# Designs tried in a protein design run: designed miniproteins, single chains, continued (5). Part 38

Each design is a single chain, and the fold is of that chain. pLDDT is the mean over its residues in the fold that is shown.

## One batch from the design tools (miniprotein)

Design m17298
Fold by ESMFold2-Fast:
Formats: structure tokens, C-alpha cells, sequence
Structure m17298 (fold): chain A 100 residues (1-100)
């Protein structure tokens, strides 16, 4: 489930970039993905996250995004139709927000 949500968010990020959403919005979503990765890799981490650790996981999120983008067709094959539809729903919701 957690890995599933990461793949869905990565696909949504790729489609949002293709649609030309603002860099600020993309950076915000990459930070969200990084926080999700940190929570999965270090579930026992307690207390406030350091800026250095946040930046490390944002860079990990960016690398996953770039790697999936380079191998997009193979990445999409690793997703179910339901996961692809969930990513499209996120894209639609984000685009509606961006129009505001």
C-alpha cells in the first residue's frame, strides 16, 4: 500500500510536469513525496526532522521521479489500471487547484 501510493504520486508528478504546472507546485509535491519516503524508510524516527534530512529525502524523491520519467512505459507497466486512474484523479484535482 505505501509503495503503491508512492508510485501513484510519481506518475501524477510526471503528468503534471507534462501539463506545465508551476515549478512551485511541483516542488511542493516533491517535498510531500520525500516526507512519505522518509516515513517509510525511518518509521521509528521521533521528534522534528532536520532540514538536512528533509533535503536528502527530497533529492531521493527527485531521483525516483527522474528515473520513472526516463523509463515511463516500463514504469506504467508496473502499475495497475486502478493505480493509473488514481494518479489521473490526483492530476485533475491539482490542475483544478492551480486554476485558482
Amino acid sequence: MAEEQQKILILALIELEEKGVSQELLDGLLKQLGASLLKLEKPDLTGPTSEELREEYIEKARKLFEEAKKNLEEFKKSLTQEQIEQAKKIVKEVLEYEKQ
Scores: mean pLDDT 76

Design m17299
Fold by ESMFold2-Fast:
Structure m17299 (fold): chain A 116 residues (1-116)
Amino acid sequence: ARKREIARAIFTYVLMAIEAKKRGDKELADFFYQMALRLAEAAGLPELVEAIRKAKELIDQGKFDEAVELVREALRKSLGLTDEEIDEIFRDAKAEVERLSGQRDALVAQSRAALA
C-alpha cells in the first residue's frame, strides 16, 4: 500500500545526497544517504539496503548516473513496481529536488540583494 511513498522518499534522499556531493557538502550528502538507508531498513528490504550502500560508493566516485540507475532498479524489484510506476516516481522525486534547490538559490540571491 505504501510502496510508492517509500520509493519516492528514498529516490528524493538519494538525489539530494548527489546534489550535496556535487556542491562539496560531504556532511549533508552523508545525512541524506543515512535517511535513504534508514527508510530501506525500516521497510525490511535487505536487497535495497545493499543497493543504497553500493550507490554511496558510486556517488563517492562521482558516478552519479550509475548510482541513480542502481537505486531505480533495486526499488523496482524490491517493491514490485512496474517500469511506468518507477519512472513516474523518479520524475516526481527529481522535480522535488530541483524545486528545493531553486528555493535555496533564490533565498541566497535575496539575502545578497538585501545586504548590498
Scores: mean pLDDT 80

Design m17300
Fold by ESMFold2-Fast:
Structure m17300 (fold): chain A 91 residues (1-91)
Amino acid sequence: MSALKALEQARKAVERKSPEGILELIKYSLQLELKHTEDPFEQKLYQVAIEAIDRAIELYRRGDYDGALKVIDEGIKKVEELIKKQKEELA
């Protein structure tokens, strides 16, 4: 699972008001990917996604669904900017 795809799945889970356990499962999947990834750039993307989902879980537990969506959207933007920067450095 890519960092972006995981964040998009987390966003949909929050929008649907899915059980908190779905966000925990997405986070766990990212932690496994991080543990088995040797690419430093991919590790950075996974770390950003994990941090965003962790913060979203805290807000979601408090019933702050709008706040949870906002931190996931911020995570998506950060991952997209990192990918864009890498492409610009390779061009």
Scores: mean pLDDT 84

Design m17301
Fold by ESMFold2-Fast:
Structure m17301 (fold): chain A 75 residues (1-75)
Amino acid sequence: SPVERAKAQVDELLAEAETAAKMFVKQGKLELALRVIENAIRALEQIREQYPEVAEHVEEALKRLEELRKEVEEA
């Protein structure tokens, strides 16, 4: 269903952003890590606007990205 595809896209975006951000942090590229997180947040916000049915799922992913952003900023 379109809803299941949207949820899968949210999960994939979160996983990709977390992996890429952690790799950039290990390389000392904090600005690139933050850019990856910011791009993922924008993409998730677009999915929420297009698919209100997955808004709660998107909100949970956004909380994880906000926590990750704080960790990078405190590094």
Scores: mean pLDDT 88

Design m17302
Fold by ESMFold2-Fast:
Structure m17302 (fold): chain A 65 residues (1-65)
Amino acid sequence: GSAGGAAAASGAAEGAKLGDPELAARNAQTGMDQVGEGEGGRRAAEAAAKGDPREGQLLGTLGSL
């Protein structure tokens, strides 16, 4: 779903920060697979919407799982 795409993008960005954009993309996809794309992405988006100070961190973590 759309939420899963957002979480995956966040994970990719996090990985890119490590200096490996290809690894970042893989990490994001693997993370979404582990957590469950639709549900995991939804929960991350929900946390962001409710103003969680860990908004960006949570999305990045989900994509990297």
Scores: mean pLDDT 51

Design m17303
Fold by ESMFold2-Fast:
Structure m17303 (fold): chain A 128 residues (1-128)
Amino acid sequence: KKELMKETARLLKETAEKLQEAADLLKNSQKDPYTSLEKAKKKIKEAKELAKRALELAKKSTSTAYGHVQRILNGLKEVEGLVEETYKATQEDVKKGLELADKAAKKAQDLAREAEEAAAQIEALADK
């Protein structure tokens, strides 16, 4: 149980790192919007895979840990949707695409912080 919770927290920290990388790519999309968006999509997909692995471990540990990971995974679905909207908007109007990229970057950065907080809470529960 304790080891599963610590591994869940480690996977959430990696999820946060991938989300921050995606946020940085979205924020710096002005020079090459399509390449930045494709790289951000890849980082979000990697984050989602890490969060899914964390969820499977959390299911075997506690309902509280499961709840934390499920919230992060739901947030990842929202960020993924925003990046898809940004990609479509960029095809019609690059300026509108850049404005949506800034919003997606903020959402990804906020979710990265939530994932780090969730990891810290799960680690604290493991030490009890």
Scores: mean pLDDT 87

Design m17304
Fold by ESMFold2-Fast:
Parts: sequence; C-alpha cells; structure tokens
Structure m17304 (fold): chain A 74 residues (1-74)
Amino acid sequence: SNVVEVALSHAAAADIKPGDRVRIEVPELNRTFTGTVQAVEVHDTYVKLTIELDDASDGELIPEGATVVVTRIE
C-alpha cells in the first residue's frame, strides 16, 4: 500500500482536509514526496493524517518516527 500515516500538531494540520494535495518533506532522507490526503483524524494531543503517496514504492522508505514537514499544494 502507498498509504502513510503522519502525526502533526493541531496548528500544523489546521488547514488540511481530505482531498488536499500535499508535499511531504523528510529531512532525514533528504527527500520530498507528494500525495493526497485520504483522512484526517483529530486526537486530543495530535492530528493523524492518512496520505496516499503518488509513488507506492516510496512509502516504505519513510522510517517510523521520522520528522516530516507537510505542506498543502495549491
């Protein structure tokens, strides 16, 4: 599956909704991925995004617990 889950602060996720195109920067890999938000799940201390990556082979390259920066693509 080319689906990845990322945890963001409420502030970082405030303008992100299902259907949005996003860019995911992973500084530890010096790589950037793109994808579409499938789901937004709000928890008490964080927001979980479920993102379908454009390239399925790239999803397995993101380590668990890696720092990610997610930005909406216009």
Scores: mean pLDDT 76

Design m17305
Fold by ESMFold2-Fast:
Structure m17305 (fold): chain A 79 residues (1-79)
Amino acid sequence: SGTVYAVGASRLPVEEAAARIEAELRKVYPDTTRPSANELKAGDITVTLTPSGKGATILIEAESVEKALEALKVIGTAD
């Protein structure tokens, strides 16, 4: 409870989208890790990618609206 969710989309397949998002997140969150092919962690932020047609749906989980919006802006530069 208290978790904020944000949803984005990528035109890239999960693996390529995850790699690009990881690179962009590392510029802001140097502690960024990828514990699985479709999951990224950066501090208190979790990013999960799910295949959707030819691209991917991106789910961001954060403890605050401010953190979720920050992650969305960073992820938006990964395309």
Scores: mean pLDDT 80

Design m17306
Fold by ESMFold2-Fast:
Structure m17306 (fold): chain A 76 residues (1-76)
Amino acid sequence: SWKEAAEKARNAKTGKEALEYAGEAEILAWKEGNIGGAMGAGVAVTAAATYLSLGDEEGAIRAAGKGATNVLEGKS
């Protein structure tokens, strides 16, 4: 589910994993009608992808994980 994918992004250990799970969370949020969560996840995916393109793996992990955490907390 969107929530599970977001939790995986939050706990990712590599930039690639963080980006992958954040992207999955975005897609699932759109499918489940969680537009706010999808938009939040999309921002995190964009930031993480940008950091990875610049070679900043730690920045990618932080951006994706924090974005996923904020989306999850905003929904509770």
Scores: mean pLDDT 76

Design m17307
Fold by ESMFold2-Fast:
Formats: sequence, C-alpha cells, structure tokens
Structure m17307 (fold): chain A 88 residues (1-88)
Amino acid sequence: MEEFIERLEKEIEELEKNLEDPNNVVKLVERYGQLAVLYYTQGDLEKAKEYIKKAEEILEKHKSLLSEEQLKTAETIIEATKKYIGLE
C-alpha cells in the first residue's frame, strides 16, 4: 500500500513539471483520483478529500487546453472518485 502511494506521488511530481501538455493534465487528474481512493481505503478521509480538491483545481485551471474527450474523461474520473468516497 505505502509503495503504491509513493509511486503515485512520484508520478504526480513528474507530471506537474509539464502541465502545458493536456495529456499530462488528464494523467495528473487520474493520479490524484487514485491517491484519493487509496487514502480513503486506509481511513484517511481528509487526505482523500484533499486529492479530490487538487484534481478539481487542476482541471478547472487547465480545462481550456483540453479536448472535449479529455475534459469528459477527467470529469468522469473526479465524479466516480467522489461517488466512491461518498461525496455524491
């Protein structure tokens, strides 16, 4: 479990270096969603909420760079994650 979190955090750090690439924005939302689920399963609801908020903020900031398909994919990830942890 901890090894998966460390891997995801490292991937997030690398993706954050190139957010002008819309593919990296979508991947970053995916990684934040995965971290939110992992923290939720460990009982850390506050960390889970923090990563969902980060996903929503990064998507809102960069949504103008995304195609319709990329935007829908990112929104679906956030919606599914929020539903999974009981926020909707």
Scores: mean pLDDT 83

Design m17308
Fold by ESMFold2-Fast:
Structure m17308 (fold): chain A 68 residues (1-68)
Amino acid sequence: MSMEREEREKRAEEIAEETKKKLIEAGASEDDAERIAKVLKQLLLDGVPEEGVRAAADTLVADIKARK
């Protein structure tokens, strides 16, 4: 069923958008936040579990906060 891929795409986009906002709030530039969100979206589309991608996002947000 192609709906499962479409659902994954929507969730990937939602998580990417949420992550982008968190990164910007943490002090990342909009360009850096967009690039990171794009990578995370691709990981979700490649079948990486949502929990794993969220953990990676949280790690990246913490790294950005630790820098500045």
Scores: mean pLDDT 77

Design m17309
Fold by ESMFold2-Fast:
Structure m17309 (fold): chain A 86 residues (1-86)
Amino acid sequence: MSVEKQEQVESLITNIYNELRTQGLLTEDNLDELLEARAPIINASNEEELSQAVLTFVNKVKSIVGNHMTPNLQSYLSELEKIANE
């Protein structure tokens, strides 16, 4: 796993958190779920683990956002899915 790939993932996660906070979607329960989903990304030791963890995180964000999907969130989530598949 490359440091550059991990930095790209972490940057996108930061952007997702900022957008969720701006939209008022970052509740205590949602934050706990997102932190749980983020832990495997931080602890990933290879590209397969990183890809699986990123896809799990993306699905968690989608479940939290539901009907409140913004263009920015959709863009960040699409970039994370692309990184996980490449």
Scores: mean pLDDT 82

Design m17310
Fold by ESMFold2-Fast:
Structure m17310 (fold): chain A 79 residues (1-79)
Amino acid sequence: MTPEELYASYLTAANINRAGAETSRKLAEELRKKGEEYAKEDEEKAKKYYELAKRFEEGAERNEEAARINEEKAREIKE
């Protein structure tokens, strides 16, 4: 694999991870809003939405970390 191909590979992986994190953050926000809607009417349903939102937030954090690692690898190739 050429340095150019390796750079493109890491940058592509980082972009995929960043997109995944953004999607997970948006889903977590929507789920928190659903939890808030149900908080006064159905406490158990609200809790389920908050738990799901937390899992998507954790997934976003993992994707953001993976993106940073791949961005650092790409930077090493260009230096």
Scores: mean pLDDT 86

Design m17311
Fold by ESMFold2-Fast:
Structure m17311 (fold): chain A 85 residues (1-85)
Amino acid sequence: KIEELLKEIEEVLRELSKSVVEQLIEGIPTLEENIQKPDVIELLEILLYSLKNAKELSPKAPESEEHKKLVEEFVKKLKELVEKI
């Protein structure tokens, strides 16, 4: 479940702008501070749904190597957050 959610989040993030991915990375410490483990799974599902909606309503930029690395960094940090408890 978590791996599937992270994979789908990664795919959606690759179609969003670099600035959005940077803002999401900045938000991770706040999520870590305020969310308990059961809420984290629900949060991932809500995040995925919100990102899919943002993708549909917002202009998309072409993917670059730097953008791809930021997406990978965000997904890695999010996975570590979920596993950290």
Scores: mean pLDDT 67

Design m17312
Fold by ESMFold2-Fast:
Structure m17312 (fold): chain A 95 residues (1-95)
Amino acid sequence: DENIKKGSVGLLEGGAKAADEAVRDPSKRVKAANRLEAIAASLERIAELASEEVKKLANEGAEEARRAAEAVLEGSEKAEEERERIKELAKKIES
């Protein structure tokens, strides 16, 4: 489903942006972590309605968004790594 893929890409791009903002500004960590958790929940809902391949990618996106939320909340250097993983997954889905 093209619309499900586009929705997933948009959510992942939003997640990468939230993580990037939190890395640049520690005052945004809690807001970014909450946004990433909301994105993960949205991707899980998309996965329930998706075909097997898109379901797998949406669930992988949800897992990466949750990892990013944890890293952002902790102020970990892993937040930058998780941001890049989310960006790469978005590109993979878009392809």
Scores: mean pLDDT 82

Design m17313
Fold by ESMFold2-Fast:
Structure m17313 (fold): chain A 62 residues (1-62)
Amino acid sequence: DRLEGTSITLSQNAIEAVEQGDLASGINSVLGSQGLVDQSPSSQQGQDLYKQSQEIVDKGLS
């Protein structure tokens, strides 16, 4: 799928966030990696959730 690339990238970033040990990132990883990929294959929503995930990781890691 054309959207598969975005979903895979989003899922991998979510997993990496969990590996950093941030609780908030852990929750978003589960929701984003599993729910987003199946429920919202839209590239726009994928990128929005990707940014949300990164912001949480950055804030938590900071």
Scores: mean pLDDT 55

Design m17314
Fold by ESMFold2-Fast:
Structure m17314 (fold): chain A 82 residues (1-82)
Amino acid sequence: DVVERTAATFKEEDVLEFLAKLEKSKKVTPVEMALARLGLRALKARARAAGAPQSVLDALDAQLADLDKRADAAAKEIIEAL
């Protein structure tokens, strides 16, 4: 799986720093949202492979769901701006 292979090259610190920056910003591009989702999915796959506790996996799932909601809102704004 490409996601699992990508997860092996991602540093947790870099992904978490990017997510923290993204969360503070209200002016996030769709590209930045997509990159955050990819990084978070890679981090989750890595955490699961490492046997992380369910609480950690649930927190990552919550972050992913929040990014999905924000991506949907951004897509709607683009459609309305057409």
Scores: mean pLDDT 65

Design m17315
Fold by ESMFold2-Fast:
Structure m17315 (fold): chain A 57 residues (1-57)
Amino acid sequence: MQASIEQARRAHDEVLARMTERTAEAAKISPQEGMRADRQREAMARVMDREIAALEA
């Protein structure tokens, strides 16, 4: 149980870091694409936070 939660947190952190890099690359194409990618990253972070909370419950 504990190892699974820690592994999920690390996986989530890595996904969010990659999404941040993609947002920066999208912003080089256009500010609109950068903003769209950043909104998706924020939405994903909220989903991941809820998933971790469910595992801890």
Scores: mean pLDDT 78

Design m17316
Fold by ESMFold2-Fast:
Structure m17316 (fold): chain A 102 residues (1-102)
Amino acid sequence: DIIEVTEDYTITKENAGGNIFRVKPGVTVTVEKGVRVNLGTGPFSGAVLDLGEDATVVLEKGAIVDAPGQPEKALRMKEDVTITAKSGKEAYEKILPHTEKI
């Protein structure tokens, strides 16, 4: 399903399941430890984040992201990271130094 995120929101293991989260400008979305997300590079195996301009994403240490251009591969966050990005591509560029392959 498509979920319109109009206020600060936390993506958990229970609410992540195959949803597309459209994050409105100025909204903060937090991705919990152990949750797998795709930052809009498709196809995906977890939740998709569709980031609006000036949206903020908090990725907790241990959150999992699909590898950019390789959604069959995953990266794990080595540390808590907060980013503001204009696109999924920019989001990946900002998080990659803070990830490890799994």
Scores: mean pLDDT 75

Design m17317
Fold by ESMFold2-Fast:
Structure m17317 (fold): chain A 89 residues (1-89)
Amino acid sequence: AATLTLTLSAVDETVYYEVEVTVYDAAGNQVASYKSAPVLVKAGESATVNVPLPGLAAGTYTVKVKLTTYDENGTKLSEFTFSFTVTFT
């Protein structure tokens, strides 16, 4: 089994992170998904989120990570999406 480790940092203000991870096979089918509970990160601090990716069949997958940040009042501040490719042997 693989684990995706994300380090979430807050620089200037205390924020809540919402972490969503979706895994797609080579054909574009969703094969796994993960959504965190809101993660509080205080100004100047960092938090680590471990996302378990249980044994997928050998092949190439696209992992999409969506990070949404909210302030202490629940106002949405930002949304980041990034993707990367992982090959399981």
Scores: mean pLDDT 81

Design m17318
Fold by ESMFold2-Fast:
Structure m17318 (fold): chain A 88 residues (1-88)
Amino acid sequence: KEEAIARAKEALEEAIEKAREGKKIDPELSEQAVKYLEQAKKAIADLSKLDEAAEYVAAAVSLMYEVPELRETGDELAKVFGDAVDRI
């Protein structure tokens, strides 16, 4: 349980850093993705809000898919976060 939450937080932090780097390529879309990821990170601190966190992650991943350099990060986030939440 704690390991799963830690894994999910790590994936979110990595995705946030990559999305911030993406602002050099597409500042508006990357900024919006970062906002969704920050909301997911806040939501995951409360286990009752895991569904809300998953919705924010899905929204961020959708935006990241529009930026070629962020697609791999989006794929990794979706897999790691999904696997982690399923283990909570």
Scores: mean pLDDT 78

Design m17319
Fold by ESMFold2-Fast:
Structure m17319 (fold): chain A 65 residues (1-65)
Amino acid sequence: NAMEEFQKYLDELKKSIERKKRLEEARKNAPKQVDEFVENLLKNGSDEEKKLAEEIRKAFDEAMK
Protein backbone atom coordinates (compact mmCIF):
# COMPACT_ATOMS: atom_id res chain seq x y z
CA ASN A 1 0.00 0.00 0.00
CA ALA A 2 2.79 2.47 0.82
CA MET A 3 4.38 1.75 -2.56
CA GLU A 4 1.00 2.12 -4.30
CA GLU A 5 0.37 5.50 -2.62
CA PHE A 6 3.88 6.62 -3.59
CA GLN A 7 3.19 5.60 -7.20
CA LYS A 8 0.04 7.76 -7.22
CA TYR A 9 2.07 10.68 -5.89
CA LEU A 10 4.62 10.24 -8.69
CA ASP A 11 1.81 10.12 -11.28
CA GLU A 12 0.42 13.46 -10.04
CA LEU A 13 3.91 14.98 -10.03
CA LYS A 14 4.50 13.75 -13.60
CA LYS A 15 1.24 15.36 -14.76
CA SER A 16 2.26 18.67 -13.16
CA ILE A 17 5.69 18.56 -14.86
CA GLU A 18 4.08 17.68 -18.21
CA ARG A 19 1.73 20.66 -17.97
CA LYS A 20 4.63 23.03 -17.25
CA LYS A 21 6.59 21.63 -20.21
CA ARG A 22 3.62 22.19 -22.55
CA LEU A 23 3.33 25.81 -21.42
CA GLU A 24 7.06 26.38 -21.99
CA GLU A 25 6.88 24.76 -25.45
CA ALA A 26 3.93 26.98 -26.39
CA ARG A 27 5.87 30.06 -25.25
CA LYS A 28 8.98 28.91 -27.14
CA ASN A 29 7.03 28.28 -30.36
CA ALA A 30 5.18 31.62 -30.39
CA PRO A 31 8.21 33.51 -31.82
CA LYS A 32 8.43 30.93 -34.65
CA GLN A 33 4.77 31.42 -35.55
CA VAL A 34 5.24 35.20 -35.67
CA ASP A 35 8.41 34.80 -37.75
CA GLU A 36 6.63 32.55 -40.27
CA PHE A 37 3.75 35.04 -40.55
CA VAL A 38 6.16 37.93 -41.10
CA GLU A 39 8.19 35.97 -43.69
CA ASN A 40 5.00 35.19 -45.61
CA LEU A 41 4.09 38.90 -45.74
CA LEU A 42 7.62 39.87 -46.79
CA LYS A 43 7.56 37.40 -49.71
CA ASN A 44 3.94 37.70 -50.88
CA GLY A 45 2.65 40.96 -49.43
CA SER A 46 2.21 44.44 -50.85
CA ASP A 47 4.70 47.23 -50.05
CA GLU A 48 2.52 48.35 -47.14
CA GLU A 49 2.22 44.78 -45.85
CA LYS A 50 6.00 44.35 -46.05
CA LYS A 51 6.50 47.53 -44.02
CA LEU A 52 3.93 46.33 -41.48
CA ALA A 53 5.66 42.93 -41.29
CA GLU A 54 8.99 44.58 -40.36
CA GLU A 55 7.27 46.68 -37.68
CA ILE A 56 5.49 43.61 -36.26
CA ARG A 57 8.76 41.68 -36.03
CA LYS A 58 10.54 44.59 -34.32
CA ALA A 59 7.68 45.16 -31.86
CA PHE A 60 7.47 41.45 -31.02
CA ASP A 61 11.22 41.19 -30.44
CA GLU A 62 11.13 44.22 -28.12
CA ALA A 63 8.10 42.81 -26.24
CA MET A 64 9.89 39.49 -25.67
CA LYS A 65 12.64 41.23 -23.71
Scores: mean pLDDT 73

Design m17320
Fold by ESMFold2-Fast:
Structure m17320 (fold): chain A 94 residues (1-94)
Amino acid sequence: DEEQEKKKKELEKYNELLKLLDELDELAKEKNVTWIPAKLFRLIALKENKREEEVKKELEELLKEGIITEEQAEKMLEADAIEQAEILIESLKK
């Protein structure tokens, strides 16, 4: 069943995301931006629900606060959950 295989791969991606979230939580505490992990969950939820206009609005907030660059924001519009987490981790490691 192709649908079952797709769901299994999606679950594997969320398991990988949990590891990245632990790293993101540590970095967010260190940089005093503890709201970032919650923002990532919001972005993932909005994108899964095909709410692209709200995704753009959330990314504009991150851009205004200097958390991400314009290039990173553009990448995050096309990015999956793992890629979004990786971009935020990279941004906070600066």
Scores: mean pLDDT 80

Design m17321
Fold by ESMFold2-Fast:
Structure m17321 (fold): chain A 89 residues (1-89)
Amino acid sequence: SEPDIEASMEKIKEALKKLTTANEEEIKEILNSLEPVLQKALLAMMAATKGMNDEEKVKEWMEKATTEEIREAAAKALEKLKELEEKAK
């Protein structure tokens, strides 16, 4: 129905990779470079690494998270995605 899911997942993985080393300005640019649907998916994946599974908690976390916490969450989300890809092989 919507655009290629595989292409969307690659955009999310690339954004997560960039976020692992990003400063405050770069984080904003990376997030704003994604379509709203992909941005929400990325944020949900990062928040899930902290045990947050609902949209209200994701929103609250993003408002309070430090640059370092965002970088750590991105690294963990990327690691989890790679593990899921390897298990699917």
Scores: mean pLDDT 77

Design m17322
Fold by ESMFold2-Fast:
Structure m17322 (fold): chain A 68 residues (1-68)
Amino acid sequence: GQDDLDAGKRGMTSLVGDLGTGALLRATKEKGGSLEEAERMGEEIRAQKTPEDALDKGLAALDEIEAK
């Protein structure tokens, strides 16, 4: 129901942030980049207020790593 969706959004944002951080660290390691920079990007993803914003932030960061 609606209440379940509202209650789940905070947990989903945190989950997307954690998974996004893991993906960034993995991609950065494969490209030989800075793990410290990837971890900082992950903190920004986790700081987002919605799962949608967190996902957008993570995708943009992955695009930057892939472009190198």
Scores: mean pLDDT 72

Design m17323
Fold by ESMFold2-Fast:
Structure m17323 (fold): chain A 72 residues (1-72)
Amino acid sequence: STLEEARRRVQELRERDKKIEELAKKYGVPVGDLAHLYNLYRIDRNEDKVREEAKKLGLSDEVYEEILEIAR
């Protein structure tokens, strides 16, 4: 039902936000930068594009791999 779909979407967004916040604290990076990479992958599912954007933001390959695991 539409209500069940809406509830599931809200829960998925909350779980995503929590994981991104935990990752940001672990590596000392801005939450907004990680959220940007997450959204970029979810739109295009293009790992190369996300990796290039992560490099522009000064993020390490380790941070990039962990955000992809959250987004996959």
Scores: mean pLDDT 82

Design m17324
Fold by ESMFold2-Fast:
Structure m17324 (fold): chain A 79 residues (1-79)
Amino acid sequence: SRVEELTRRAVEAAEAGDREAAIRAFEEAADLAEAAGAPKEATEKAKEDARAAAETESPELVAEALRRAGEEMAALVRA
């Protein structure tokens, strides 16, 4: 739920066009997921995918990418 909350904040920041805030919130979510038992390889890949998505010109596409990566991380913590 905390990972989900930070992911939601990252998506909201991305939709607002604040890429720095979006990446910061998403990295915090990934760090919490790793601390909760998610594999480091998976959380590092999610961070890289998020940074790559942030290079796009569309806030909506960045937000969608962060939402999907966040759902995958949340699933890893629940397992």
Scores: mean pLDDT 79

Design m17325
Fold by ESMFold2-Fast:
Structure m17325 (fold): chain A 60 residues (1-60)
Amino acid sequence: MSDEELKKFVELLMGAKVIEITEEEVTVELPSGRVITYKKEDLEKLFELAKDAFLEELER
C-alpha cells in the first residue's frame, strides 16, 4: 500500500490528520488533538480487514 493510500485511509476511517509517515510508522493527530503513532503493518492489516466493510457501507 502506498503512503498516499494509507494517508487517505487513516483520514477517512478515523477522521485523523496524518502528521508523519516513516518506513515503519504513521503518526496521526486525532480530532481531539491527541497524537498517536501506529505501525504501518498494523494499519495495512486493518485496511485489508476494513476493505469489505467499507465497500458494504458504500452499497448502503
Scores: mean pLDDT 74

Design m17326
Fold by ESMFold2-Fast:
Parts: C-alpha cells; structure tokens; sequence
Structure m17326 (fold): chain A 73 residues (1-73)
C-alpha cells in the first residue's frame, strides 16, 4: 500500500541519517540493485536474459561493487 511505501521510505531516511559510512555504502549498493532490477523487469526482456542479468547483479552485490552496479544503469 501507499502507507507501507511511506513507512519504508521513512525508515530508509532515518537509517541514512544514523548509519556509519560503511552501512550507508551498503544501503546505496542495495538501492542501486533494486533500481536495476526494476529497469530489467520494466523492459520486458525474455526470462533467460533476465536471469543472466539478475545473476550479474547478485555477483556485483556480493563483491560490494558499487561502480559495477552504476555501470548497469
């Protein structure tokens, strides 16, 4: 619901104000990954291609490769 999205956004904003630099970097990594996943799903790519790209996103997240994720946008 819209109310649930607002609560989630408020919690993210609170975390951004109170997290250390390492935790903030991890949060930015997750935000980028979510945006790329949304983009892939919106483009309506075939399922095998979506799986390939999702595997790449997972690998970049596991390596904390912020720049690699930014390059996928």
Amino acid sequence: SIEDEKIINDKINYANKHLDASSKNLLELYKLAIEIVKKIKKEGLPEPKQRELLMKIRELMENEDLKGLEEML
Scores: mean pLDDT 74

Design m17327
Fold by ESMFold2-Fast:
Structure m17327 (fold): chain A 80 residues (1-80)
Amino acid sequence: SERDKLLEELEKLLEEARKLAEEAKETNPELAKEIETLERELERVIERAKAGELSVEELREILEIFKDALEKLKKALEKL
């Protein structure tokens, strides 16, 4: 289903954020904290989605917001 695909994409973003935080923690601890904040928000969204609290349309919008946020954090890490 579309909901299952969106949940899978959110879980992939969470995995990517966790990897990025691990990379950042040794060289830029402040950036690592920002990524960890994003991880916590992603975990909350995934929990709400699994509980049926979010529509498919809301999930699409949230997914795009988190993709953009993670991309910006990746670019910030490039300034090391």
Scores: mean pLDDT 85

Design m17328
Fold by ESMFold2-Fast:
Structure m17328 (fold): chain A 74 residues (1-74)
Amino acid sequence: SMASELFYESLQKTGSLPAAVQLALEQLAKKYGVDMSKLRELFDRAFEEELQRGITDPYEATVAALDRVEEELK
């Protein structure tokens, strides 16, 4: 997905999971015309749900959460 691609590109540039998430969410906010605060809330909820479902790798949980957020914006 676009969100996953933006995340990996940002992760390569920043070397930081939180910074990569922030940059990916900023691009989604611009594309879909939504507030960053709303996207952050949706992401945090989705990320927690993915961890609760048994994903142990934080990078995999992040990608799954970003994909879920992007699907809700379509």
Scores: mean pLDDT 85

Design m17329
Fold by ESMFold2-Fast:
Structure m17329 (fold): chain A 93 residues (1-93)
Amino acid sequence: SFEILEERFKRLKEVNPELDEKKLELVLEMAKIRVETYEKKGLEEAVKAVVDYALSVDPNTTAEKIVKMMEEFGLGVSEEEKKLLEKYIKEKE
């Protein structure tokens, strides 16, 4: 799953050089953390890991910003995942 996503992002960057490369790298890293953590520990720990990474890059990030960024690059975010993102962001304030 992640390997296919990485190749798709690489191709997207080659075809559209005007894409925000920093934003693309951030989304790719969040997707990787999400997939790898989900496989080992499940959804809650995957969401916590994504929140920790996103806050390490932007301390002012919000659950809404993370969701919009992921959805902009074609990554689906469930209602359960959105609620967990909001919960864990608030816990870090």
Scores: mean pLDDT 78

Design m17330
Fold by ESMFold2-Fast:
Structure m17330 (fold): chain A 63 residues (1-63)
Amino acid sequence: MEEKIEKARELLEKARQALADGDYKTAFRYASEAYWLAQDDPELRAEAVAIMKEAIDGMEAAA
């Protein structure tokens, strides 16, 4: 149980790093994985959704 939450936090950190690097596809994948791992943690899920939205916006702006 704690293992899933810690993994979700690690994935969100990697997603933030990918956003900073402009790698929106990688950021979206990490945030999506974190979302499913943090099913019972609304704060982590909200963070994952926010990162996924930023990644999509970045990809659309680049197109």
Scores: mean pLDDT 81

Design m17331
Fold by ESMFold2-Fast:
Structure m17331 (fold): chain A 75 residues (1-75)
Amino acid sequence: GSFPVGLLTLPPNANPVQVAAEVQKVLADFGLELPAQARTQIEQATKPSGVVLAEAPDAETAQKASEALLEIARQ
């Protein structure tokens, strides 16, 4: 099965290129890839809310990746 991994909320003053790089790195640490469409949306200063950024093979990986992505939103 697949389990969605999403980005919750970006800080108002977030640098979108830096956020995209941080999201890609976090997902890569879990063996996941950021889809090109999602990367483009982040990099072009579109601030996603509740966007599905990847699909994980199991619930544990999805939870851990989502928790790591939450730290990007907190700054």
Scores: mean pLDDT 68

Design m17332
Fold by ESMFold2-Fast:
Structure m17332 (fold): chain A 99 residues (1-99)
Amino acid sequence: REFAEQMLRRAAEAIEEAAELLREAGLEEEAEELRELAERIREAVEAGDFEAAAEAAAEALARVAEIAEREEDPELRRRLLEREIELTLALMGLSAARL
């Protein structure tokens, strides 16, 4: 339980970091989308709805991957891919914790 909550909060942090990178790059719409997904994860965790939190995290992972693939700035792309890896590891940890 605590481990699942920790992994989902880590996922939200990775998504928020990706959103800040996009905001700094002037990609406000994409940044707002990711902030909304991070908020959904936090609200779902507070409600004890780990299924909804995991769904929002998976949606955010897919969106970060899509943005990174289309990004032409190699430094921003690399930093987004680092957030994608961290988010993937958090979700893998959550999956492994399900007994």
Scores: mean pLDDT 83

